Designed miniproteins, single chains. Designs and how they scored, part 8

Each design is a single chain, and the fold is of that chain. pLDDT is the mean over its residues in the fold that is shown.

## One batch from the design tools (miniprotein)

Design m265
Fold by ESMFold2-Fast:
Structure m265 (fold): chain A 65 residues (1-65)
Amino acid sequence: MKKEKIIENLKKILEGDENREEYLEEIMKLTGLSKEEILELIQKAFKEKKSVEELAEELIKKGEK
């Protein structure tokens, strides 16, 4: 459930949706991560050619304090 919601919001961001800030904020609520941390992980995943599913798993792990 949590992972599926993160994947949905990540897809919207990566598809170039104009409301990217709102999708980022939703991921922040789901993971407990800051906007800066989420953007850093997205950029790293993009450079490493990771899937949206792999990125969602990394966000969940990073959000586990």
Scores: mean pLDDT 77

Design m266
Fold by ESMFold2-Fast:
Structure m266 (fold): chain A 94 residues (1-94)
Amino acid sequence: MKAEEAVKLAEEYEKKKDYTAAVLAYSLAAGIYALEGDKEKAKELLERAKEIAKKANDEGSLATALGVEKLIEEEDKKAIEEAIKELEKYLKSL
């Protein structure tokens, strides 16, 4: 999935008030932007994801966003690639 496609998906879930799916889709988009070298955009999307998860009191999706943030900070490209593959599979199964 392209980063912009993941952002649009996240915005659609947020509009539908599916906050868990929105957080996961923003986290997916952040991972893709980080792999493309756009760490600033990745951080902005993760801040949005964390804000949504906290307001929704969704500990699971918050943990996912924080996990992706840590992988980006550590510049663990292989772990980021695996995380985005799992998030993309999950979101496509919804």
Scores: mean pLDDT 87

Design m267
Fold by ESMFold2-Fast:
Structure m267 (fold): chain A 84 residues (1-84)
Amino acid sequence: SAEELLKKGEELYKQGKYEEAGELYMEAGELAKKEGNLELAIEAYEKAKEAYLTALREGKLPVTRGIGLTLRAIGLLLDAELAK
């Protein structure tokens, strides 16, 4: 479920694996949208955005790639908000 992917992402985030956490949060958001849960999709994309930004700030993600991933999360967040 989307909630299970969020939990796995939170576990990775606690381990400092922010890029991997962001990927699971992005997957959770896509699954939540497919399940019709826009609130959960929004939460997941916001968490992905924060995970990528944290990875960027800690130097754990290359700048160009990290900006691209963050912008993707923002775009998906906007799409989910507009779908409400």
Scores: mean pLDDT 88

Design m268
Fold by ESMFold2-Fast:
Structure m268 (fold): chain A 58 residues (1-58)
Amino acid sequence: SMAEYVREKLLEAGASEEEAEKVAREVRTQHPDEAFRRAVEAIARASGLSLEEAAEYL
């Protein structure tokens, strides 16, 4: 699922397990468009990537 994928990517980027699970929970419970936007923003922030680069992960 996108939520599990986002969790794994955040952990790879150095986010804590608590933060990664929090974002994954948000992705699971939000509207699909909102979930995608949140996932891209979270990965970009955690990994230091641009939004465009982070979106390529998803």
Scores: mean pLDDT 77

Design m269
Fold by ESMFold2-Fast:
Structure m269 (fold): chain A 71 residues (1-71)
Amino acid sequence: SMEMTRLIREMDEALENNDFEKLVEALLRIGDLLREQGKPITDEQAVLIAKALYSLKQGDVETAREYAKRL
């Protein structure tokens, strides 16, 4: 919803700025929101998602797939 859309925007901005720390922060907050909705995501999984998205932004699809497989 609205809060999720805002967090996705924060992720997008972090990726455009190559700001990995802010990307991780946004994903951890998304994980918290998903847990409240009954979809448990660990902090470790949030970091893996951040690494996958960052790799995609760099054009490294293979590395992104490897991180996604660990979820």
Scores: mean pLDDT 80

Design m270
Fold by ESMFold2-Fast:
Structure m270 (fold): chain A 139 residues (1-139)
Amino acid sequence: SAAERAAARAAADERVAAIEAGADELEETIRTSNDYSLRLEKTREFAERATAELRALGERLAILSPADAREVIDRVTDVLLRALDAASAIPDLARFLAERASASLDEMARIVSPEVAVAVNQAKDRIRAHTEQLIAQAR
């Protein structure tokens, strides 16, 4: 029903918001602290949170139309790219985060419909390309 699809979309949006909150915390830590151990800890916390939330998100995407699922995937991809930008202050943290995000998206692609899997694989490609570009830029 329309109500069931609206509820599934709201649940998906909540999972994206949880990942966004984690990215905001990571960005704040990277911006305000030069402590490598704290930056590493917050990057790991974000990676673990993103992994759990992406798993929960994958289950909800199965209920959404392909168009709604693509919109949600695009939004979460933008958040992951933002987290990578923050982590790129330390290239090893950016690599670690990209590898974890890629693994989570590979898991998601296995459980969603083929049409939605195309969008997930495009998101994975965007993350890999962006990470390589960040690493290539000497700072």
Scores: mean pLDDT 86

Design m271
Fold by ESMFold2-Fast:
Structure m271 (fold): chain A 112 residues (1-112)
Amino acid sequence: SMAELEARAAALKAALDAATTSEERLALLRELLELARQAIEAGDLNLAVELLSLAATVAESAYEAGQLSPEELRAFVEELRELLRQLREAGAPPVLLAALETQIRRLEALAA
């Protein structure tokens, strides 16, 4: 399952790089968030953190390229914060949560 989730994440990243509309980018980022939810449900907390970190990275890159609006980035940050809360509830290691929180705060600063 981990290899399948990693392969799906890689495919979504490639599709995001090829996307031409903000709607397509938001859809692909949403799919990354859904994969992270699946990883949390499966108890693969390290994989879930990696998927959310990937989603944050691609959202930052898309925003810096002028491909996401500040409103779209803010909505995405709210979704990341919700999944971060679920990771805390599931008992993810504090050091991984701190690293992800740092990425989320960086995205918030970009959208301010």
Scores: mean pLDDT 82

Design m272
Fold by ESMFold2-Fast:
Structure m272 (fold): chain A 116 residues (1-116)
Amino acid sequence: KEEVIELLEKAKQMIDAAVDMLRTALRATPEEARDLAYAVSQAFRSIAETLEKAAKLADEKTQKLLNEAVGHAREASRFAEEAARDPEKLEEYIRQALEHVDRMRELVDKALEEVK
């Protein structure tokens, strides 16, 4: 229980950092935005791994919520990677990544309430 809470709180901190990087990318030069989008793609992969570790330690109901959150983390990573590859659609791909982030946050918060 306590280890799951610690992993989920860590994931929340990582999500907040990734969101700040995405917001910075929207205001950056095209070169900086590309580098930030790529770095964020890697951050979302690390978030997915952290959520997968939490899911393995969780009960069945919490595990279901966390597996769905992992899916959103992987989609956010994919959109961030596409933003790095296609500067003309960078803003559109970042917006799509942020939609998956919002859903991931909701699922992580629900998982925390289930574990408490």
Scores: mean pLDDT 88

Design m273
Fold by ESMFold2-Fast:
Structure m273 (fold): chain A 57 residues (1-57)
Amino acid sequence: SMAVEREAEELERQAVAAYLAGDIEALREYLDKLVELGAITEEQKEAAIAKAEAEHG
């Protein structure tokens, strides 16, 4: 479980960096992995992507 927690924390850091950079493709990849780990929901993933697209598109 601790390994999964560390993986989720690293993916969250990478997702935030991708979001700030406007890298929607990388953001989607990191968020998909966070959903697979159960760290976030599909709704939270789509909301984050929509927000990033609105801010950088």
Scores: mean pLDDT 83

Design m274
Fold by ESMFold2-Fast:
Structure m274 (fold): chain A 97 residues (1-97)
Amino acid sequence: MIYRTRAVGVGTGLSEAQGREIERRALETAKEVETRPDIKIVSLSFRMETDAAGRGRLVLEVEIESPSGSDAETAARAIFAGAGLELESLETEELPP
């Protein structure tokens, strides 16, 4: 099944260069996660968003083909941690076939 995961961390004071480096590390970790036979990374996007309080947020959205939402969340957590970021929140939803 395909799951969309949205991982959010605090991104205060990051430059564009730091953002690009975080994205690069996330992509490298995603490739390592894909070495598992039951996990496939369908898409990965990284961006900085401003929340309703005006605070910067680093957002990583990953679409993952996995046997369960728990497997998708584990993969997304690994990708976010591999990028050198600490999670503030994580949401997972199952996408229609």
Scores: mean pLDDT 77

Design m275
Fold by ESMFold2-Fast:
Structure m275 (fold): chain A 82 residues (1-82)
Amino acid sequence: GAAGAAAAEAGGAAGNAEAAVAGAAAAGAAAGAKYGELAGGIAEGVAQIGAGAGAASGNAEAMKAGAAAGGRAAAAGAAGKK
């Protein structure tokens, strides 16, 4: 998996929306580079939407959940393909 997935989870847990979004974007980009834009773009988009919505509401739990879900999806995609 990409280091971005771990960074997204850590950023979300710390309540840092910028770190969570950046980590999720890096994880999605890494997946896309290997396996095509659609898989990476979907994972990145889901993570960024979740992190952004959580940050806008001031809800660290929502931000963490969104970033973690997207990062995990990107990492799982990469692992499943090798």
Scores: mean pLDDT 55

Design m276
Fold by ESMFold2-Fast:
Structure m276 (fold): chain A 80 residues (1-80)
Amino acid sequence: MEFELYINGKFVMTLELPGSLTLGELRKRLADYFGLNPDDISIYVNGKEADDSLKLGELKVGDVITFKSGDTVITLTKKS
């Protein structure tokens, strides 16, 4: 599944991620990649707080996942 990754509103890259990946697991991957503490990251889908167990395959095209840690906002938009 294709996602566009943004940091603080700026496009960074396109990611191909499996639909079996959970939001909690994606949080851990992003935390590792960007040097953040996963426990400090809040997860939202379309502006609503989301369950860590939600799988990427359950999202619709155009859905927006937001990971927020202090002043860092990571956004993934589902493209396919």
Scores: mean pLDDT 86

Design m277
Fold by ESMFold2-Fast:
Structure m277 (fold): chain A 55 residues (1-55)
Amino acid sequence: SLIEEAEKLLPKLTPEQQREVRMLIGLYQLAKENGDEKTVEFIEKELRELLEKYK
């Protein structure tokens, strides 16, 4: 849901903001694949804060 929310917001963001959001999505996917729960939690927090700022 958080990733889907971020993806829906992407077309409304500036190119710089899009790069930031896409980077976090990529890191989130990588952390999930590696079973790195602490990194997943950290990135979810960062992404939530970023989306709140850009909404």
Scores: mean pLDDT 82

Design m278
Fold by ESMFold2-Fast:
Structure m278 (fold): chain A 64 residues (1-64)
Amino acid sequence: MTLDHIFALLDQDGDGRADVADLGPVLRALGYNPSDEQLAAMRAAIGAPTVDRATFRRVVEAHL
């Protein structure tokens, strides 16, 4: 499974933005087990309630 596929699942509206609140549930549904600390670090690195694809890939690659 690619990061592009994961982002597409988060970007349900197709607007090129994903809701950061959905990050934990989606990653767990895909078989990842991010800790609360990892999720907090990802949210802090994003710094916004929504994220674009490029920022999403960079943050996930750094923390998973």
Scores: mean pLDDT 75

Design m279
Fold by ESMFold2-Fast:
Structure m279 (fold): chain A 78 residues (1-78)
Amino acid sequence: SDELIEKGLEYLKKGQEAFEEKKYEEAAKYFDKAAEYFLKAGDNEGAARALFGRARALEKLGKKEEAEKYREKAKELL
């Protein structure tokens, strides 16, 4: 669905913007929403991009073990 992909891209952009502003908890939440929409759309590449973004945000929050799990999940989609 184009609508689901558009929502995924919207949240991906919000996550990237929050990350650049060092709002890492907010970035992680936006990347999670982006991944949800991309997965619903069957866009595995979009979902992987969002999950890598979430992993990066979690790493900045000191949640290194959780970040690694999201990196692994993203790689499995590719």
Scores: mean pLDDT 89

Design m280
Fold by ESMFold2-Fast:
Structure m280 (fold): chain A 58 residues (1-58)
Amino acid sequence: MKSLYELADELTEARVNGELTEEEEKEVQKIIDEATETGDIEEAAKKIEEIFEKRKKE
């Protein structure tokens, strides 16, 4: 399973490459921030991965 840190790094790379919309970037950041407070990294990682997968499917 991917860690929250790996997903945060993927977000940074996707932003640099212009692969995410501004809306998607904000949604991923919100999930990361929430996981930092709750400690529920597994749930956050799953949600973030679903956003990236939706992007690739398009």
Scores: mean pLDDT 72

Design m281
Fold by ESMFold2-Fast:
Structure m281 (fold): chain A 61 residues (1-61)
Amino acid sequence: GPILAVAKKDFVARSPEELTLKKGEKVEVLGEVGDRYVVARSLSTGRTGFVPKEYLEFLES
């Protein structure tokens, strides 16, 4: 199934390529970028972007 995660805390995008998330927001993880980042899609807004892994709690698929 899809890899799901929840934002542990608010993340504010610093560039257009990053995804702003509110604490508790659910995302689908589309791919990993190195050891520190993922590309995620917000399930609330449908928007995609880079998010640091440390901001995410990964859920069981």
Scores: mean pLDDT 84

Design m282
Fold by ESMFold2-Fast:
Structure m282 (fold): chain A 96 residues (1-96)
Amino acid sequence: MEEAERLAREALEHLERAIEAIKAGDLEAAIEHAREAQRAALEAADLLEEKDPEAAKLLLLAAFLVLVAQSSIGLGDLDTAIADLEAARELVEEAL
């Protein structure tokens, strides 16, 4: 439980850094932070799948939105990327 919470908080920190990086025009840093957020959210979801399936579903949905945001960054659709990362942040916060 504490490990899943730590990973969810790690995902949240990387989501915030990814959004800040997009706003600063550092798209390489934004993609790197988005990848770390996706990894942490997926690991947290795996740990919670049996014990808290509702939290796991929120974290899986957050990871999916982060994956979509990475594609939007690559296409230069930065407003959509920020919106998806902010939605993912809300889902991670709900899972905590």
Scores: mean pLDDT 88

Design m283
Fold by ESMFold2-Fast:
Structure m283 (fold): chain A 58 residues (1-58)
Amino acid sequence: MVDEEWARMQQLADDYVRKAGEAIEKGDGDKAMALSKEMSEETRAQMQRMAEAARAEE
């Protein structure tokens, strides 16, 4: 179960990194910063879900 959540988190992180890179290349620093913050918040949420899944698995 946690493996599937981890794979989804990796894909999400890759997407954010690509979009942030594109924003930086276009000189949109504000968008790059916003994307970085969203990625951090979503990563924390996913980590909590994975922790809950691990607890349920024991």
Scores: mean pLDDT 73

Design m284
Fold by ESMFold2-Fast:
Structure m284 (fold): chain A 66 residues (1-66)
Amino acid sequence: MLGEEGLAELSEEERERALRLVEEAERALEEADRDPSKVAEQVGRALRALGEAIELILRSRRRKRA
């Protein structure tokens, strides 16, 4: 998963958003586990949410270095 060090570099609001995106990914994976017929849809949803969380962290790091 995303490292805690990355999350520590976010603002409070960005950290809360990143945690909500991770929570959405976890829910999607749980739904995929409960209904295998939706695996492709739910895995895609989880990957999208994780991608947004990673982008928030990378954006925060770029601001600190810029």
Scores: mean pLDDT 73

Design m285
Fold by ESMFold2-Fast:
Structure m285 (fold): chain A 58 residues (1-58)
Amino acid sequence: SKKEMAEAILEYARANGIDVASLSLEQVKDIVYRKFGKTLSDQEANDLRALAAELEYR
């Protein structure tokens, strides 16, 4: 699901001590591909990065 992918992006950011907003679209695509085997468009990667950033403050 989109939520699971966003949570995986957030976990990667936390594990590496970086802000979600600092992740490039290519890094977001790589995280999702490694964990879920899914290829993302730039728009999909941007939307998931935005969702992960929102989850960071909830």
Scores: mean pLDDT 84

Design m286
Fold by ESMFold2-Fast:
Structure m286 (fold): chain A 62 residues (1-62)
Amino acid sequence: MLAEVVIRVSDKEAVARAIEELGGEVLEVIDEHTLKVRVPAHRAGQVARLPGVERVLSLELI
């Protein structure tokens, strides 16, 4: 099971690397401070705690 998460970020490059370390991927760069990412569902809670993640805007299990 996967989770798609839209997050507000202060540092896109650092957050993108952290998402890849979690076994996820960046699906879309919505704007300078907003990313849509896909991660394993059991790691979705860890996304909110990553350095540079300011807020979780949406989370969908797929």
Scores: mean pLDDT 83

Design m287
Fold by ESMFold2-Fast:
Structure m287 (fold): chain A 57 residues (1-57)
Amino acid sequence: MMDFRVAEAVSLALMKATILGITSPEKLAEIAREIAEKLGLSEEETERVLEEVLRTS
């Protein structure tokens, strides 16, 4: 099951990417890492955010 923190980070990353017009997987991963770090997520949680963002895009 996805923790709510991971789900929140995924939503924020996708929203930011959409606003910036970013479609590249590399740039999406960069945004996802930035948001996860800003929210204080663990390394494991950050990996889950990356997986979900790239899968959803």
Scores: mean pLDDT 78

Design m288
Fold by ESMFold2-Fast:
Structure m288 (fold): chain A 62 residues (1-62)
Amino acid sequence: LEELSEEEKEEAAKVLGVSPEEAERRLRNMAKVLGVSPREILKRLLEGRGEELEREALRAVL
């Protein structure tokens, strides 16, 4: 079970503008929807592809 490190959670929190716990929760939910790891979601967010990820996740739940 590949968990995000404390540093990865803090980085996600900064990008998403939420707490590290909430960022981890959001990344895990998005990872489940898209069928990828939470680390892959974080990588795409850090690469500035957060808008694409959000759109893909919304399409998967619609």
Scores: mean pLDDT 72

Design m289
Fold by ESMFold2-Fast:
Structure m289 (fold): chain A 67 residues (1-67)
Amino acid sequence: HMTEEIWLEVELALHIIRAVLAEKAGDYKTAAEHYRRASEIAEQLGRTDLAEEYRKKAEEFEKKYKS
């Protein structure tokens, strides 16, 4: 699935960019949602260390907007 892998990499990059922009804007809920999606896409790509990194970021920002 070369085409599928390319689109997943693009989606991963876009979600990371959106998460970082939301984080810088103080929109922690949107940041958490995009980091969560980035983690899921990284897992689909077999990039397990990256998936874990973004999962932790999603959990961190979820705590920020829930408190």
Scores: mean pLDDT 84

Design m290
Fold by ESMFold2-Fast:
Structure m290 (fold): chain A 92 residues (1-92)
Amino acid sequence: MTAEELTRKGREAAVAGDYEAAIAHYEEALKLDPNNAEAWRNLGEAYFRMGKPEEALEYFEKALELLKEQGASEEEVEEARRAVEERVRAAE
């Protein structure tokens, strides 16, 4: 099973609302490929939806770091990080 297949299974679980299963699949994907920025971003989204915005921000920052290293677009992850950051600020 590839990191991409595990990331896909994680997204399927997240769409079904099973964030615990989604996180487990993303963590397995990251064991196979720790440089998979998509898996880190999806992990952040799952944690945010579970009501853990501080952990979500950490995972989004990891995804952004990897995207910068790879020379890829950061815009979607930066947008998601800002959305979570605004929720954290609103809660304080």
Scores: mean pLDDT 79

Design m291
Fold by ESMFold2-Fast:
Structure m291 (fold): chain A 75 residues (1-75)
Amino acid sequence: SDIKSIAYEMLALAYEVEGRYDEAAEAYTQAAKWSEKSGNLEDAARFYRKAAELYRKAGNTDKAEEMEQKAQELE
């Protein structure tokens, strides 16, 4: 696994525990970008979907829709 995507996933989990959903979603978005760069499209799609879920919890519907779109494009 790409170490940068793992680091961002760990950061996102820490923000989730604190209820900081926008920051958690941003960290998952970064994890997804690093997974894409590493060719791990399945992990990238999973991270984008998780970011979308967290943006929805934060009330950030526009970002949530953007993340769902990115996940769908990765198949």
Scores: mean pLDDT 88

Design m292
Fold by ESMFold2-Fast:
Structure m292 (fold): chain A 111 residues (1-111)
Amino acid sequence: MAEKDKEAEKLLEKGKEAYKKGDYEKAIEYYEKAIELAENKELKARALLNLGKAYYKQGDYEKAIEYYEKAKELGNKELQARALANIAEAYVKQGDYEKANKYLEEARELA
């Protein structure tokens, strides 16, 4: 693992610890730093997915969807399926059941 990717992985874990404690603002800060440093696409995609989850917990479903879409573009099939499922959940929160169902079906095909 490159030196920057090692630092990004540590920031990602710090973000997860903050998220677990309910400190979503601090989790976002760590995830943003991890994304900036990450050179590895899968690591960056994981950080983007977790950033989206933190925004979702704050009720910012629009930003959550934005970061889940970015995670989907960079991640492997497993992460793409997870991102699609999370996008569907965010659309349910917005009352857009047609989009939610579409993304959920796409997630099922990848899983």
Scores: mean pLDDT 88

Design m293
Fold by ESMFold2-Fast:
Structure m293 (fold): chain A 72 residues (1-72)
Amino acid sequence: EFDEFLEKAKELGLSDLEIQIIRGIYEKAKNGDPEAKEVLERIKEALEQGNKDELSKIINDYIKKRREEFKK
C-alpha cells in the first residue's frame, strides 16, 4: 500500500516536505512519467535499506532537476 510506503519514510525521519515530494513522484509515476518511475524505484530501494542519507540525496537530486522547470 502507498500509505505504508509513506509511513516507512516518516519512520526514517523524513520531513513533511520530503513526504509531499514522494507523493508527487508517486502520482507522476502512476500517470506514466518514466523519470518519476525511475526515481520512485530508487526511493523504494533506499527505504528497504533504511538509508535516510541516500533517500535525502535522491529527493534533493529530483528537486534540483525540477528547479530547471522554474527557470522558465
Scores: mean pLDDT 75

Design m294
Fold by ESMFold2-Fast:
Structure m294 (fold): chain A 67 residues (1-67)
Amino acid sequence: MLEEAKKIVEEIVKLLEEMRENGVTPEMLKRINELREKLDELLKKLSEEEQQEVLDYERKLILESLK
């Protein structure tokens, strides 16, 4: 579950990078919404420590993508 949540975060960040570089499509928005829903469902099944680890990982990837 933790590794699945991290993979979803990686896919979301990659899509955000693609949207920033190539523009936004309805298909990309739909995919991000689907990934966010899956991530929210997985986070509810994780401990507080694991939830924080996933959020810290997302923050790290987003910051790296902005450089």
Scores: mean pLDDT 81

Design m295
Fold by ESMFold2-Fast:
Structure m295 (fold): chain A 62 residues (1-62)
Amino acid sequence: NAMARAQALIDEAERHRQKGLELLKKADSLPEGSEEQIKLYKEAFDHFLRAQRLLEEANALL
């Protein structure tokens, strides 16, 4: 049903949000402007964008 699908999307969005936050914490511990730091920031923002998109899809079902 629509509620179950919406909940699954919300749960997936939450997982992406948590991964993004973990990547940000790792990046913040690295030397400022290092290639590794920049790569982790990019991966974190990709996860946040995916989370946002999943929440938009969940809202469309409700």
Scores: mean pLDDT 88

Design m296
Fold by ESMFold2-Fast:
Order: sequence, then structure tokens, then C-alpha cells
Structure m296 (fold): chain A 100 residues (1-100)
Amino acid sequence: VEELRAELDRIWDEITALRERYVDILKKYEKGEITKEQAIKELNEILSRLQDLLARMREVAAEIEKATGKPLPADVQERIRYAELLIEIVKKTIEKLKKE
């Protein structure tokens, strides 16, 4: 379980870094430092990586539940929900930019 927990922490660090990249892309776009096309491209790369990370996080979470026979810890459940919300936010942002 310790090894699986370490993998979840690594995945969470990557999700956190992608959130920071998302914020930076929007700030650069708002300041006119990057084009709309560049912003959409980078946001789609973030979206793809977030979706891969969420899928892996769910796999590791299922392995932890199977190994322990206990419900998934609340902090892990919260992190999964956060990743789901972040994916939805990024999707909506891409949709808005495409309409401009």
C-alpha cells in the first residue's frame, strides 16, 4: 500500500503542476503574450494529461481498496473529485476560447 500511496502522491504533484500551467496560460493569453491558437493548443495538452492522470489515479485507488479491504481515504477521494472538476474547468475554457 505504501508504494501505491507514493504513486498517488506523485500523480497529485503532476495534477498540481498542470493546474499552475493552466493558470499561467490564461494569464499570458489575457496579457496578449500568446495567441488564442497557442493557448488552445497548450490547454488541450493539459486536458489530455489530466485525463490520463485521473484514469491512473482511479486505477491506483482501486488497487488500494482491494489491498486494504477498506473504503478509500477521504483525502484521496477529495483529490479525485478535484481532478474531475479541474478537467471540467479546462474543457469549458477551451470551449469559450474556440467561440472567440
Scores: mean pLDDT 88

Design m297
Fold by ESMFold2-Fast:
Structure m297 (fold): chain A 70 residues (1-70)
Amino acid sequence: KVSVSEGFAQGSYEEVRAQLQAAGYEIVSETRYPDRVLIVARRPDGTVLRVTITTMPDGKQEVHIETTRE
């Protein structure tokens, strides 16, 4: 199930990490690909966020957030 969180992550990788930690998420993994970065973060209540930062051909970055429950 995919749910979008408004205003939770903007732009840069460092901003995404700071927002996740401020919201009480622990970063479980970070995976880098040539065109994207995937961040997986988890709360103690079992909520898991998957954040994908994709670099577009024009150099603009797009952020996509998926929320999963155990």
Scores: mean pLDDT 69

Design m298
Fold by ESMFold2-Fast:
Structure m298 (fold): chain A 61 residues (1-61)
Amino acid sequence: LVGRIARALHDWTAVDPEHLSLRRGELVEILEEVDEFWVRARSLTTGEEGLVPKSLLEVLP
């Protein structure tokens, strides 16, 4: 997954400062696989980085 571009499947609001808030359709670059459920990603819209659930993301071809 690292280095891949993914799209947010729905709106998601961060509840922790380490998390990245995303809107549906927002594109991110996956920077790191943290565990089975979480990645660190960078928003291509804002340039902000944070933790995002893998289940929120659709990896683009």
Scores: mean pLDDT 84

Design m299
Fold by ESMFold2-Fast:
Structure m299 (fold): chain A 75 residues (1-75)
Amino acid sequence: SLKEALEYLKKALEALKAGNVDEAIEYARKAYELSPSPLVQRLLQAAIKALKDGNVVLAKESLEAAIELLEELEK
């Protein structure tokens, strides 16, 4: 579901802002599995890699971009 993917992405971003990187990775993976768009999937692959590499800035940017794209697709 597009709504479920969006909710998991919001949870991933919240976890990342709280410093819970492992939780952010798990939520981003769930969003990836539920993603309706190849563009969203590419952004989430980048976000998950950035999270694993400790690149918090890139991870946040990629998650926020994926959220914005999914919110447009939701409407």
Scores: mean pLDDT 84

Design m300
Fold by ESMFold2-Fast:
Structure m300 (fold): chain A 113 residues (1-113)
Amino acid sequence: MREEARRALLEAGGALIIAVGAADPDAAEVRDLLVRALEAAAAGDFAEAAAHLREAARRLRAAGHDELAEAAELLAKAAEALAAGDYERALELAEKAREIALRVEEAARAAAA
């Protein structure tokens, strides 16, 4: 469960980075924050990961990317759940974030075609 939830967080975070790149190619600072969050999560520092994800969410919301901001907020909650040992909640939140990220990526790529 812990390794499954951690993997789900990393997979969802990767999907979010791709979605941000597709929807807003100029959002380099947001992508850097997301990369830092995944590096922290991979190192087991879920509190640092959550902090970077919340900052990314604030910047995405300010830029008008409300769905991507929601995905980042869900991942921050997933990281907090991992830190608390609530692996089932972390997995559920990470999967919801991944679904949002994949939907936004698909919509952004369709609009760019």
Scores: mean pLDDT 88

